# Designed miniproteins, single chains, continued (4): the designs that were tried, part 108

Each design is a single chain, and the fold is of that chain. pLDDT is the mean over its residues in the fold that is shown.

## One batch from the design tools (miniprotein)

Design m15751
Fold by ESMFold2-Fast:
Structure m15751 (fold): chain A 100 residues (1-100)
Amino acid sequence: SPMEELKKVIEEFLKNNIPVEETLEKLTEIIEKEMEKNNLSEEEVLELIKEIEDKLAELAQKYIKEKKLSSEEQEELADKLFELSEGLKEKAKELIEKKK
């Protein structure tokens, strides 16, 4: 399942402090493969990105609670999550335009 692969990448990002750029590349590869395999429409790609963002938020909240992150650590994580989310939206747009 592409969602299970995406979940593993997100969990590794949170637990092993993987750089945003490396995480974005891995997520982008999974999205591109899913787009090619299932011939996803622009609308379906945007729905997939939304599902990834929802899963990222869910797993991040769980990580914060389980690790008891300080306010400062939570702020740093929030900045990384914002950068990753914006990067995903940009990559999704690039992948959609590449099909034209």
Scores: mean pLDDT 85

Design m15752
Fold by ESMFold2-Fast:
Structure m15752 (fold): chain A 55 residues (1-55)
Amino acid sequence: SLMEKVLEEARKRFPNASDEQIREALLYAVLGKTSEDPLIAEIAEAIREEIERLL
């Protein structure tokens, strides 16, 4: 699925991030919001870029 590919790519790019952090970043990306946590914000931006690339 599209979401599975996006999450797998996020895990590869951010191997030190937890599954919880990646899921939180996905929510911020989908809702178009910015996290105050710089790591979550960076992962969310990467997820948005990947979604835009696949559309």
Scores: mean pLDDT 82

Design m15753
Fold by ESMFold2-Fast:
Structure m15753 (fold): chain A 63 residues (1-63)
Amino acid sequence: GAKDEILKQMEEVGKKVAEGLGQLFGAPASVKVEEVSDDTAKVTVTVGDLVLTFTVDLSALLS
């Protein structure tokens, strides 16, 4: 469904962002996209010792 496609696209974009951040900062980088609820996803970006977590409202994208 549309939600699964959005989550996959977020993961692919996150993968490229992690790669760019890793090169920019010279540190291991990764992005994890996780479904928290039917309309909410959690995105965790790790660059070396830096961990950034934010929540994405998927309902705005699925409307």
Scores: mean pLDDT 77

Design m15754
Fold by ESMFold2-Fast:
Structure m15754 (fold): chain A 59 residues (1-59)
Amino acid sequence: IDPEELARQLAEAQGAGVRAAVAGDEAALKTHVARSQELYAQGKANLDEAQLQAALRAA
């Protein structure tokens, strides 16, 4: 995964998670939190520290 794609997918997952939390949709919130964790793990495995930090700041 490239840093721009990671940032885009993290932003999408985080936004969806916030919307689910506001709506009280616990199942959707759990799904989006799990997706964010998967994306972060992929970033840690595939990007250097500077690229990972840049992606997290962009999200």
Scores: mean pLDDT 77

Design m15755
Fold by ESMFold2-Fast:
Structure m15755 (fold): chain A 63 residues (1-63)
Amino acid sequence: MSPGNRVAAEAVAHEVSKLFGVPLEEALRIALEAARKAGEGSSAEAGRMAYDALREKYGIPAG
């Protein structure tokens, strides 16, 4: 995973933890696993996959 993809995933995990009160350590684990599956994709793709994984795990609605 590229450094940019890792930073994007961590930023998403912190924001989801802050907004929805989910455990930060669990959110980071899920976000980083999703970003790793994105491979060498863009930071935007890594962040999107991280957010989608967190939404699925915690039942967070879109918008």
Scores: mean pLDDT 77

Design m15756
Fold by ESMFold2-Fast:
Parts: C-alpha cells; structure tokens; sequence
Structure m15756 (fold): chain A 93 residues (1-93)
C-alpha cells in the first residue's frame, strides 16, 4: 500500500471517530467517503457497490458524490486526501 493510500484510510478512520463523537455528515459526504473506502479496499467491482449506495439513497446528488469519490480515489488520490482533510477540519469546528 502506498503512503498516500495509508493516509486516506487514516483520514476515513478519523472521520468515523468524529461521527461516533456526535458530529454529523450529510448523505452526500457519507457517500463520498464510503466510495473512496470501497475503491481503496481493492474490490474487483467497486462500481457495483457504489451504484448500490446511490440506489439506496434515491438522490442524484448522493449518486454524484459517490461517483466523484470513486473517481478521485482511482484517478487523483492526492485530491481525495485533500477533500477528506477539508471535511475533517469542517467537522472539528
């Protein structure tokens, strides 16, 4: 695993701890984070899992958030890390 992938997984864990402490994420933010995690787990069909998340919500915005998370995790993981760090800062405020 690359150091950048390890950092992204650490950020996802830290965001999970903030949720446990009573901080809230939007459905779109939760879908974005979940899509990144699924992509980095090395699953052969992460798109099917992402599509299932989008279907469960019934909202186009949630689908777009999940698709963007998958795209960043696969094509621009550095930007994925930046977005997760922005969410963490927002939740810590």
Amino acid sequence: MTPLHERILELIEELGKLVEEGRKLSLEESAFISAIGLALEGRRTPLEDIEALAKASGKEEVKRAAEEGYRLATEDPEKAAEKLEELKRKMEE
Scores: mean pLDDT 73

Design m15757
Fold by ESMFold2-Fast:
Structure m15757 (fold): chain A 70 residues (1-70)
Amino acid sequence: TPEKERLERERDRLQITIDLLRAAIDFTRSILPNMSPERQAQAEKDIAAMERQIAALEEERERLQRELEA
């Protein structure tokens, strides 16, 4: 149905955003040892913020998945 197709597209968009945030975390972690202590502290805060964003987006994805399975 058109509604189901819309929900599937929204779920896929959430997955892309999650994947991009995970890639950003991985990149930041890869360069972390080469940063100054001050930049490392900021990068760790940025990683924590991105991890919280991923958790919220995963909850939204799970809600959409339940709607799709109904």
Scores: mean pLDDT 88

Design m15758
Fold by ESMFold2-Fast:
Structure m15758 (fold): chain A 68 residues (1-68)
Amino acid sequence: SEEELRRLYEEGAELVIGFLSRADLTDPADLARVRRLSGLFDEMWQAYRAGDLERVRRLLEEIRRLVA
């Protein structure tokens, strides 16, 4: 559904913003994760615009793993 698609996208956005708020950009490991999260979130935005619920769900799982 449109509502589920939006909810998953918003969850992804909150996870990315949360990580960015605590990341140390002078730490190479955190910087690498920020770069990877940026790429995944761009892919998630494209999937969201396409209405691809399954792809949004898969990308959200990848984002969750990176921020854990």
Scores: mean pLDDT 87

Design m15759
Fold by ESMFold2-Fast:
Parts: C-alpha cells; structure tokens; sequence
Structure m15759 (fold): chain A 74 residues (1-74)
C-alpha cells in the first residue's frame, strides 16, 4: 500500500541521516538507492511479478527522487 511505502521511505531517511549529516553524501546515497530500486523494478518486470509489487517499487523510486530534489533545493 502507499502508506507502507511512505513508512519505508521515512525509515530509510532516518537510517541515512544516522550515517551522515552532509547533504551531498545523503544525495549520493539516495542516488545509489534509486539505482538499486530501478534494478529491482526491472528484475520484477522480467520475473512477471504482480503489478501491485511493481507499482510499489515505482512509488518508492518516485518518493526517493522527491527527497533528492528537496535536498538539492535546500
């Protein structure tokens, strides 16, 4: 569900902020996470995973992208 995906992103952001206070490092880590999620989406599509799972990963990618954009705008 969207709520579960939003909770996952919030937990990820808390974890990453525990590792570094540098916005540039946070952006680099989030870009690596986004690349990993794009790979996961492609693997799920290739495996014929349920559309709901693919849509959840796409939502995660979008939300991670929003966090990157927010950090770049600060």
Amino acid sequence: SRAAVEEEVAALMEELRSLTDDPAELIALLERVRAHLEGLRAALEAAGAPQERIDEVRLLIGLVGEEIAALRAA
Scores: mean pLDDT 86

Design m15760
Fold by ESMFold2-Fast:
Structure m15760 (fold): chain A 96 residues (1-96)
Amino acid sequence: SEAAKEVAEATEEARRQVEAVHKDSPQDSAGVGIAQLRKIARLAEEKLSPEVAEEVKKMAEQTIERVREAESDPEKAAEIALEGLEEIARFLREKQ
């Protein structure tokens, strides 16, 4: 759907923002990753069908939990956030 495409594009932008922060300020990447995942979950709730939005929210929440568990390891936290955002973007692209 058009809405799924829009949210997928926003998710890819979020991933690029996390990658940029990780390169410039690795210690901030976990926090930015969590913020971006929350932003994408909210956007999905606003723009997508309840069923698709619920799945995106679950994926985002699971990724946030994993990022929090890895917060003392900036490299691993960033990797988890980037992988989670890529999975969400891929899921949404399959719904177009």
Scores: mean pLDDT 87

Design m15761
Fold by ESMFold2-Fast:
Structure m15761 (fold): chain A 69 residues (1-69)
Amino acid sequence: SREERLREIEELERENRERYRKLEEQAKLTGPENKRPLTEEDLKILKEYQELKEQRELARRFAEHGPPE
C-alpha cells in the first residue's frame, strides 16, 4: 500500500539523514580549513556522502511526487 511505501521511504530517509549528517561533518574535515591533501579515507567519506545524498534525493522525490516511472 501507499502507507507501507511511505513508511519505508521515511525510514530510509531517517537512516540516510543520520548517516548524511555524520558524513557531512566528516566531509567538512576535508574542506578549506584542512591543510593536508585528501587521503584515501577522505575520498571514501566524500564518495559515501555523495551516494547517500543521491539516495536521499530519490527518497524525497518519491515522498513529494510519488514513485518514479
Scores: mean pLDDT 64

Design m15762
Fold by ESMFold2-Fast:
Structure m15762 (fold): chain A 79 residues (1-79)
Amino acid sequence: MEALKQELLELAQELKNGISEELIERIAELLSELYGVDRDLVLLYARALAEIRLTPEEEREAKVKEAAERLLDWALKLQ
């Protein structure tokens, strides 16, 4: 759990600085590992990431920031 928490914190900080294809893939991999812990939240977050990819670039920045904040909140709640 501590390793996953640290990885989520690092990814959330990177996402806050900008979105990239590689970063989305890394987040998706971590969400797959967390699926056994909280399936509903993982599925909701995966859908949010998919929506970001389909969003026009000019509107994407706000959604990326919201996603980063949700990852940070999730990581802080992991014990």
Scores: mean pLDDT 67

Design m15763
Fold by ESMFold2-Fast:
Structure m15763 (fold): chain A 76 residues (1-76)
Amino acid sequence: GGTELSELDVEAIKKFIEENIKDEKKKKEIIEMVEKAQKDPSFPMSELVDAISEATGLSKEEVILKIVETRAELKK
């Protein structure tokens, strides 16, 4: 897909957040960012990836890879 978030991308990112972020406050904050990114095409995807990377302790590349893997599992 393009740089814009599809409904499946949003679902995959939310699932990844639910599974990898145990801090409820951080989880809510990042989910709000995902919803803003979906509604606003000008939202920088790099900021969302950075926020998830910081909250999970994973590298930006690992975050992207894990989201892609989660998206593939949801596409069954």
Scores: mean pLDDT 77

Design m15764
Fold by ESMFold2-Fast:
Structure m15764 (fold): chain A 98 residues (1-98)
Amino acid sequence: HPAAQLSPELLLAQPEERQLALLEEAREKLGLEEILSPEEILAAVRRALETGNWTEGLNKEQQFQLFSVTTMAVAMLAGVELDPETVKLLAESVILNS
């Protein structure tokens, strides 16, 4: 899937202060209410990279925010301009195939 080509390792390579700021900015760009804090998203990304599991312990709303905010944050880091609605559709597609 195209969204899977954006590496979340790029986010984790940044200083933690920048990781948290990027996740917060990404959520604001997507127009989403906070369901997961930036710290909770960061913990979930770290766990997913260690275990290969992106969805364990998360409901569908939390999964949607995890995938959409992480995708937008990584795209911002990579200098890729993604429309917020496109990011939301990509996140929804990932959830439907999880």
Scores: mean pLDDT 79

Design m15765
Fold by ESMFold2-Fast:
Structure m15765 (fold): chain A 114 residues (1-114)
Amino acid sequence: SAAADARAEALARETAAKMNELLENDGPSSELSKLVSEYTAQLRELGYSPEQIRELFYRAFTLLAGVAPERATEEEFYEYMALKNAKAILKKEGKLTPEKLELLEERLEELRNA
């Protein structure tokens, strides 16, 4: 139904935003796993297939990340997440040099404009 579709899209956007915050702040993998599990369970209850659940999430996350939805690949999504998390870890550990920051931001910007 239209109401179920609107709820699914809202859940995908909320989950993407929370995942992005966890990745930016070096959040624990257990929190990421819990977030994904809760999101997946809620969309299954709404009648969505595993493929639809994954596609909705990637679309929401890539839009939030500024990556073009039509060029959003699973590989680009994982690379973006990995780079965001690496930046957060390096910053937290005081190892984020200006050179590393520039390289990370350049690649993140490339992925956003892919």
Scores: mean pLDDT 73

Design m15766
Fold by ESMFold2-Fast:
Structure m15766 (fold): chain A 73 residues (1-73)
Amino acid sequence: MKGVPGYTREEADLLPEEVQKFFEDPRVLSVLVTGTHILVTLKEGTDVEAVKATLPAGTRISPENPLTLIVPR
């Protein structure tokens, strides 16, 4: 997670549908898909709790970066 951004908004047209849906929120900066969860990194100055409230139950704030949300698959 630390220092490694996933797919960015500029790459959205090339992304899997499960990732593209996260970019529907303009506050999302990048998305990284892992085997167990999806990491959603938000833009600087974003209210992280407000975005977390729009995501599936079980979503948590990353201990590595307060702007990154961990979404269960």
Scores: mean pLDDT 72

Design m15767
Fold by ESMFold2-Fast:
Structure m15767 (fold): chain A 110 residues (1-110)
Amino acid sequence: SEERKAASEVSGAAIYAVGAAVYLLLTAEKIRKMGEESTPEVKEKLYKLAEELEEEARRVVEAATKGVRLANEHSKDVELNRKIAEALRRKADEAIAKADEALKEAEKLL
């Protein structure tokens, strides 16, 4: 059924978004480790980049949780569920891109 297909797309998008959040947290940890061996000024900038990624990871998980809840409340709305899945995948992709950019910025500070 189209309803089952749309629900599966939301579940897949939510899992992808959680995976993106984990990637952000691992990237933040890498940036924090780069800061541990840096000057105090560079460490402060690196820790701020890591904190921004940790906050974005939290927002991605929150979006996935809210998206799944909304999809479940409107399980018969195939169009809404597809839009939720698309929005979650886009948010995950944007978060991954932000992590990659933050890592490049961190490398420039060393």
Scores: mean pLDDT 91

Design m15768
Fold by ESMFold2-Fast:
Structure m15768 (fold): chain A 116 residues (1-116)
Amino acid sequence: MAREGAEEARRYGEEAARATREGGDVDGARGGALGAREMARGAIEGGGHTGASAAGMSAAGASFSASLGEPGAEDAARSARAAGGGAEKAALEGGEKGAEEAARGAREGARAARAG
C-alpha cells in the first residue's frame, strides 16, 4: 500500500513537471513552484523525514527558479519533478498514513501546476 502511494506521488510529480513545461512562460514557472510546495507539504505531513527534507529543498529551488520568470521555467519543472520524488520517498518512509498524505500533496501539486 505504501508502494502504491509512492508511485502515485511520483506520477503526480511527473505531471506537474510536464504542466510547468507546457506553460513555458512566467505562469508555467509559477505553477511549477506552487505544485512543488504542495508536494513538499504532503511529504512533511506524511512524516517521512528524509523525503520531506528533499521535497522541501526542491520546493525552495522551484520558487527561486519561478522568480527568474520565463528563463526559469525549465528549472522550475525539474524542481517540481524532484519534489514529487521527495514525496515518493516520504511515502515509503511514513508507512500507509504517510503514503496517503504524500500522495494527496502530490495530487494537489499537479493540480496547482496545471492551474497556474
Scores: mean pLDDT 71

Design m15769
Fold by ESMFold2-Fast:
Structure m15769 (fold): chain A 73 residues (1-73)
Amino acid sequence: SVEDIRNKIYEALGWSTERPDEVLLKYLSLFDKDGDGTLSEAELDEFIKHYGLKLSKEEKELLIEWIRELSAK
């Protein structure tokens, strides 16, 4: 689930799972070099690899959809 993916990312970052999702979105924006308000697949892949995360293709797709939802607010 997206909740499991979120918690995995927070653990990898050393963050409390109580931290608001907006803080993660702000942090991920550091990887968005184009400033278009969304992460490319390549930028997201760099983030995942940098933190040694192991995500399936389906989990990556769920994460992209979740980031899009957060960015729409």
Scores: mean pLDDT 72

Design m15770
Fold by ESMFold2-Fast:
Structure m15770 (fold): chain A 64 residues (1-64)
Amino acid sequence: SALAAAEARGVAKMRAITGKVPLAEASRILGVSQAQVREIREIVNDESLPPEEKGLRIDELIAR
């Protein structure tokens, strides 16, 4: 189903963001450069940012 496919894509993106896949594979999954994947992972690991701000910054990077 379309919903199951969307959920599977969400899981793949989460794994790419959290560092569960190699940088080159994460770049393909997220549709961004490897440098942008590194920036996204730095945002995820930044303990000074609240979760809502992390989500907004990551979404902005992925949308580019």
Scores: mean pLDDT 78

Design m15771
Fold by ESMFold2-Fast:
Structure m15771 (fold): chain A 81 residues (1-81)
Amino acid sequence: GAEAALEELRKLGVSTEDAARAAVLYLLEKGEEEAAEVIAEEYPLVPDVTGKTSKAQEVFEKYNLTAEEIIELLRRLKEEA
C-alpha cells in the first residue's frame, strides 16, 4: 500500500518534486486527469535533473497506487521534508 511505497521512495532519496512529477505522469497514463491536475497545481514541478522521476514512477506502478493514495503519499512526503 501507500506506506510501503512511501518508505521505498525515501530509501531511493526521491524528493517531493521528483515524486510529484512521477505522480502526474503515472496518473495521466491511467486516465486520472483531474487528480494529475490537482498535483500539478499543488507541487513545484521543476525539471528532472536527478533522474529520480522514473524511479518514483516504478514505485507507483509496483504498488498499483490509486489517485487518493498518491495524493496522501505526496502530502506526507512534503510534511516530512
Scores: mean pLDDT 78

Design m15772
Fold by ESMFold2-Fast:
Structure m15772 (fold): chain A 110 residues (1-110)
Amino acid sequence: MLSKEEQEAIEKARKLAEEALEKAVRDLEEGIEPKKGKGSSFTLGANEGKGSSLIERSVSGTTIAVGVGMYAVQVSETELKIVTYSVSELFRDGEVERREHPPTFLTIKV
């Protein structure tokens, strides 16, 4: 079973993914999102020492998938830094538009 701190980090990553999806939907509706090219597929696979989640939504015939990855880095004897990163992919008319979101950091005491 996950520790409370690990569970909170996962919850934060999920909220980040939801916020990223909402921003991607808004930008898409405003026509702000540029095309990032063809054939960019994004899969956050579960690797040892990493966590990932995927959130999917549909808007006006466009499918939006938001993947969130996270990993932990020990920065001191009593501090662990959780790094979260997220990517949104928009699927329409057989094309994929990819958006990378800036990483976020959560520091927990161990």
Scores: mean pLDDT 54

Design m15773
Fold by ESMFold2-Fast:
Structure m15773 (fold): chain A 94 residues (1-94)
Amino acid sequence: SKEDIEKLAIAAFGAIIRHLAELGLSVEQRKKASEILNEAYKKAKEATSREQVRELIDETIEKIAKELGLTPEQVAALRARVDAAIDEVEKILS
C-alpha cells in the first residue's frame, strides 16, 4: 500500500540521516548530503512499489558514498544500519 511505501522510505532515510550525523561530516559534506537526500525524498514521493523505494535507497547510499568520499568500512556500516531499519519495518508490513 501507499502507507507501507511511505513507512519503508521514512525508516530507510531516517537511518541514513542518523548514521551520517554520527560520522562527524565537514560543512561541505553536510551540504552535499542534504542535496542528495532532498532529491531522494522527491523521488520517493513518486514511488509506486516497495521495490522502487529499495532501488532508490540503494542509489542514494551509492551517491552519498561517492560524493562524500566514504571509506568501504563507513559504507558497510551505513548499509547495515539501513538494512536493519528496513527489516524491522518489513516485519510489521508482512
Scores: mean pLDDT 84

Design m15774
Fold by ESMFold2-Fast:
Structure m15774 (fold): chain A 110 residues (1-110)
Amino acid sequence: MLEGEAVDEAGRVLARVRGPLGEDAEVEGGAPGDWAGAAVVSALAGLREGPLERALAEVRAVAAYAGAEIVDVEGRETPESREIRVVLEFLDAAGRRRRVEIRARVEAEP
């Protein structure tokens, strides 16, 4: 199973990807929705293909494109699952400093 989400500082979901295919993304409100959704999809693709470092590299690429900086990273890997959490800081259209947390998890199929 694939699941991932992007949330803002208030815990508001900006983008969500879920299901056995991991390709169905729901983007909910907020200016960073498009690139936050792309970051979730990129993290999930990286977790499917290889180690946590691959998922982080994919998120870094999206962050660089969006002008966001990575300020925190957590990763966990077990035989049954891989997950990553990345906190990004960026400036919105009004020049205000904002945060988005990207969460992505992949479970191994039997």
Scores: mean pLDDT 72

Design m15775
Fold by ESMFold2-Fast:
Formats: sequence, C-alpha cells, structure tokens
Structure m15775 (fold): chain A 108 residues (1-108)
Amino acid sequence: MPTNGQLLDEVVKLINEIEKLVASKMPSMTRDERREAVIMLAGISSLYMHAWLLYRLDPESPVTRQVLLVLKQTIKKALEMLKNGEPMSKVLQVVLDGNKQINAILRS
C-alpha cells in the first residue's frame, strides 16, 4: 500500500495540475466562472492544509489516510470534470462535497 507521504505527494501533483488547467481556461471564462474557480481553488487549498497538518501530527494515522484519500478523489474528480468542459459551478460543488466528507471523518 502507498504511504500517507506518497498520497500527500500525489495530492500535490493533482493540485499543480488543476491550477495549471484553471489558469489556461481563465481567458475564456465569464466573470461568474472566474469567481467560482477562485472559490474552488481556495477550497482545495484549505483542505490540503488540513491534510498537511494531520500528516505532520500523525503521519501513519488511519484518519490522516482517510482524509488524504477523500482529498485525492475530490481533486481527481474536479480535474476530470474540468477536462471534460463541465460547468465551474458543478466543479465547485464537488469540492464542497469533499469538504463535507472530510469534516465528517474528522468528527468521528
């Protein structure tokens, strides 16, 4: 099985990929789409910081692993939706849903 450190590295690669893709699409976006894109990227950044802090406190915790897996799946889904030309509002909703899942894990 990959370590939590390896999962964190995979998450960083996905964040870099989604940031580059969003930047490439910015010139063709409406004002509303740009606003949703900024909120979406800020949401991903916030979730990443929570995962990073959990990893720093207990690198091999099952909770840290669950958070990293949800974060990886959330970003990967958002990235595929953006590649497929899905509306930014739907991509933002995926990130908001990922946040709800991570918060539920942290409350357990």
Scores: mean pLDDT 87

Design m15776
Fold by ESMFold2-Fast:
Structure m15776 (fold): chain A 96 residues (1-96)
Amino acid sequence: SEKQYFLKLLEEAEKKLDEAKSTEEMVKIAREALEELKKNVSEGLFTYGALELVGRLVEKGVPKEDIVALIDEMLEQAESEESRLLLESEREIVLS
């Protein structure tokens, strides 16, 4: 049920991102989805979901500074070294 919940939440978030009218709204949708994931899924699934949502924000043309700010928020919540390394790596990719 955790994997099913995770996939459904990501699908719903991606649909909301497609319907969003501004990049600010897209960041808010991603933040809300990440808050819900953090509450309901394992650290690994949370981190995976974070990377997927960041990739979608990049694809949608959200400004790099707004995506980096969101990644920095996730880094504050990272519980494992693996999660921190993955998020730091993604931060560098976004800035390239």
Scores: mean pLDDT 86

Design m15777
Fold by ESMFold2-Fast:
Structure m15777 (fold): chain A 90 residues (1-90)
Amino acid sequence: AAELLAKAREHFAKGLEALAAGDLDAAVEHYREARLLEIEAYVAAGEISEEAAEILKEGIEKAAELAKEGRFEEARKVLEEAGKEALKAM
């Protein structure tokens, strides 16, 4: 779990670097990887179910595609709904 969280933080930092450089696609990809690694860490720690993790991962991937299109408000809504459905799967 700790190693996955460390890798997630590395991807988050690279995402910030990409944003500073104006590379939105690279920033979105790094943020996507960071969130997916965090979810894997929570599964490994027994903090969420595998079913909840699948729902969250799907939401993150959909939100990443929307964010690349500049549709940030819709991306946020996808993540909110994924979070609600994941809670039902726990």
Scores: mean pLDDT 83

Design m15778
Fold by ESMFold2-Fast:
Structure m15778 (fold): chain A 74 residues (1-74)
Amino acid sequence: DKVEQMKKLMEKTVEEAEELLPPEVAEAVRRAVEAIEAGSASEEEAERLRRLLEPYAEKVEEAIERAIKKMKEE
């Protein structure tokens, strides 16, 4: 279940991002994840998200690491 595994990773990453990043940035991440899951993510939206997250790259990586750890517990 590659799709299910990806969905879980993205969902948990959003949860961790909400704790580690400012609410505005965390909301942008959640919206991007929702757009990707819906198949409506544009290249322009991905570029904007990347730019928005650049100052928080280390925090985003931390959120992903925490999400991976939580996935391994399931």
Scores: mean pLDDT 73

Design m15779
Fold by ESMFold2-Fast:
Structure m15779 (fold): chain A 64 residues (1-64)
Amino acid sequence: MAEELAREIEKLTGIKVSPEAAQLISGSVSMRSSVETIARQLVKRFGIPLSTARRIAEIVREAV
């Protein structure tokens, strides 16, 4: 579920994300999107700062 996925991302990255952002991250990782592609989507859709978005994308891609 999106809320559970958001909690797992927070545990991995130390960064709290919305359930909607967690769904985007999960889908993008499943599609084998690059770190830059995931980071740009997080910035565009959720207003997450680029440095934070890139860090989330890097950690999640390494964990999967």
Scores: mean pLDDT 79

Design m15780
Fold by ESMFold2-Fast:
Structure m15780 (fold): chain A 69 residues (1-69)
Amino acid sequence: SAMEEELKKKRKELAREIVKKLDESIIENEEAFREWLKKRGASEKGLAEFEEYIEQAKKELEEIKKEEE
């Protein structure tokens, strides 16, 4: 059914947009997330993994913006 296929397509688009917005939110609030992790007793390794995640997310968002332009 055309409606079912359209809904599946829209769901996938919304899922991508949600992930993008989540990454944008984490990047915008990276210091608050670092403080939260430290307060929760995050290890040095855990903090390093968070920094790698932030760096990767920033690069991915920048590439998406270049492709959209």
Scores: mean pLDDT 74

Design m15781
Fold by ESMFold2-Fast:
Order: sequence, then C-alpha cells, then structure tokens
Structure m15781 (fold): chain A 120 residues (1-120)
Amino acid sequence: MEELRELAERLGGPETLKAAVKASIPAVQRYVDRARAEGRLDELREKAFEYMKEIAKDMGLSDEGIELVKKALDRILEMTPEELLAFVDKATPSELVAIGLATLALQNAYADLERERAAA
C-alpha cells in the first residue's frame, strides 16, 4: 500500500486526485451503462482487468496494490454515481490512486469495445 500512497503524492496529492476522479465519474458511468445496455458488461470487466494488470506492472504495484485496484474497479461497476462520489470524498490517498488506475483501465477497455463494434 505504500507504493499507492507515494503515487498519490507524486500525482499532486489527495485533493488533486479527488478532483480528477470526480471529473471522470460521468464518463465512466456512460461506459458502464453502454456496456450493460449491449449485454457486454462482463466483457468490459474482463478487458479492464487485463489493462489493470499491465498498468499495475508498469507502476510496480504489489499484489496488495493490485487487489485494491480490483476492489476499486468493482466499486465503479456496482455503485451508483452518488455512492461513488460519497466514497471518493472519504477515500484514503491509496484508494484514490486505486480508483484512478481502475478508471484508466476501464477507459482503455471501453475503447477496445468501441473498436470491435466499428469492425463488426
């Protein structure tokens, strides 16, 4: 968990991360809603896990750090926007970084789904 806390400091600190995460919530919710409407939510989750593993490897995250990012991904997929905003307001620096990394993984996964849709 120390590596996620150090990343939070390097990324401008918890308040900067909190603002960035909150700004991304509407876009992330659109990705989840679109995938759900298309019956592709499980595929989005699987692709996001693969991107998360690569991001975690590049960032040098421990298994514990990877597990925290997985929990953040589940929160994004299962929570309402209001619940996620409330969570972000109370999140630790490590949890904020985990949500940010999960959001990045989800954005990459959704881009793959859009490319596949265009190719079909």
Scores: mean pLDDT 79

Design m15782
Fold by ESMFold2-Fast:
Structure m15782 (fold): chain A 84 residues (1-84)
Amino acid sequence: MKLAIVAVESTLPGDQVVEAIKERLKEKGIEVEIGALHIPAEWSLTPGTPDLTLLFVDEKYAEEVAEAAREIPGVLDVRVSPLK
């Protein structure tokens, strides 16, 4: 199974972003396993950097996860990268 990374920049904590994404996918009848790695803004050397959450999902659901993330208030940017 091919994985993708969905990178989400937000003003919200990463765990709240993951929960909100799961709820939005559930509304669409989609059950997907999401692995998450949270990188808080405090770990950045750049002032004003938002929190970064990396989501590891099946490539076939990556765009649906990205769309769900974009709908969350406090999400600033969403990027999808396939893993091989």
Scores: mean pLDDT 74

Design m15783
Fold by ESMFold2-Fast:
Structure m15783 (fold): chain A 67 residues (1-67)
Amino acid sequence: SKEEKVKEIIEEAVKKVKEAKTPEEQSRIGHEAVEKIKELGLSEEELEEAINRLEQALTQAYIDKES
């Protein structure tokens, strides 16, 4: 399902962010994940929810990495 694909994209992005050494790498990972989500052909509401979930997950992953 599209929901499962969103989850996989977010999980991969979180994993990559935890391995990233610079803010520039983190930004690139986030951008790539957003583009992958956009390619899924989600509705406007589903796209907004997916992007919000991605942003929250990436922010949390970066905070956890710095702790």
Scores: mean pLDDT 81

Design m15784
Fold by ESMFold2-Fast:
Structure m15784 (fold): chain A 69 residues (1-69)
Amino acid sequence: MDKLLEELKAHAQKAIDAVKAGDKAAYRKHVSAMVATMIRLISETDDEKYLEEALKIMKETDKKIAEIE
């Protein structure tokens, strides 16, 4: 589970960096990877704590991207 949260964070940061750079292809790639990682987290964990942490990462990423645009 910790590996999936770290993968989610890594793709979130790369998506933010892509928005700052104006790189739409990189943004789409990393957002798609975040979605895939979320699907795996939902499928593989019965622990609500990991789902709450993942949702927090997603919300913080959305907020940061909105602040750049």
Scores: mean pLDDT 81

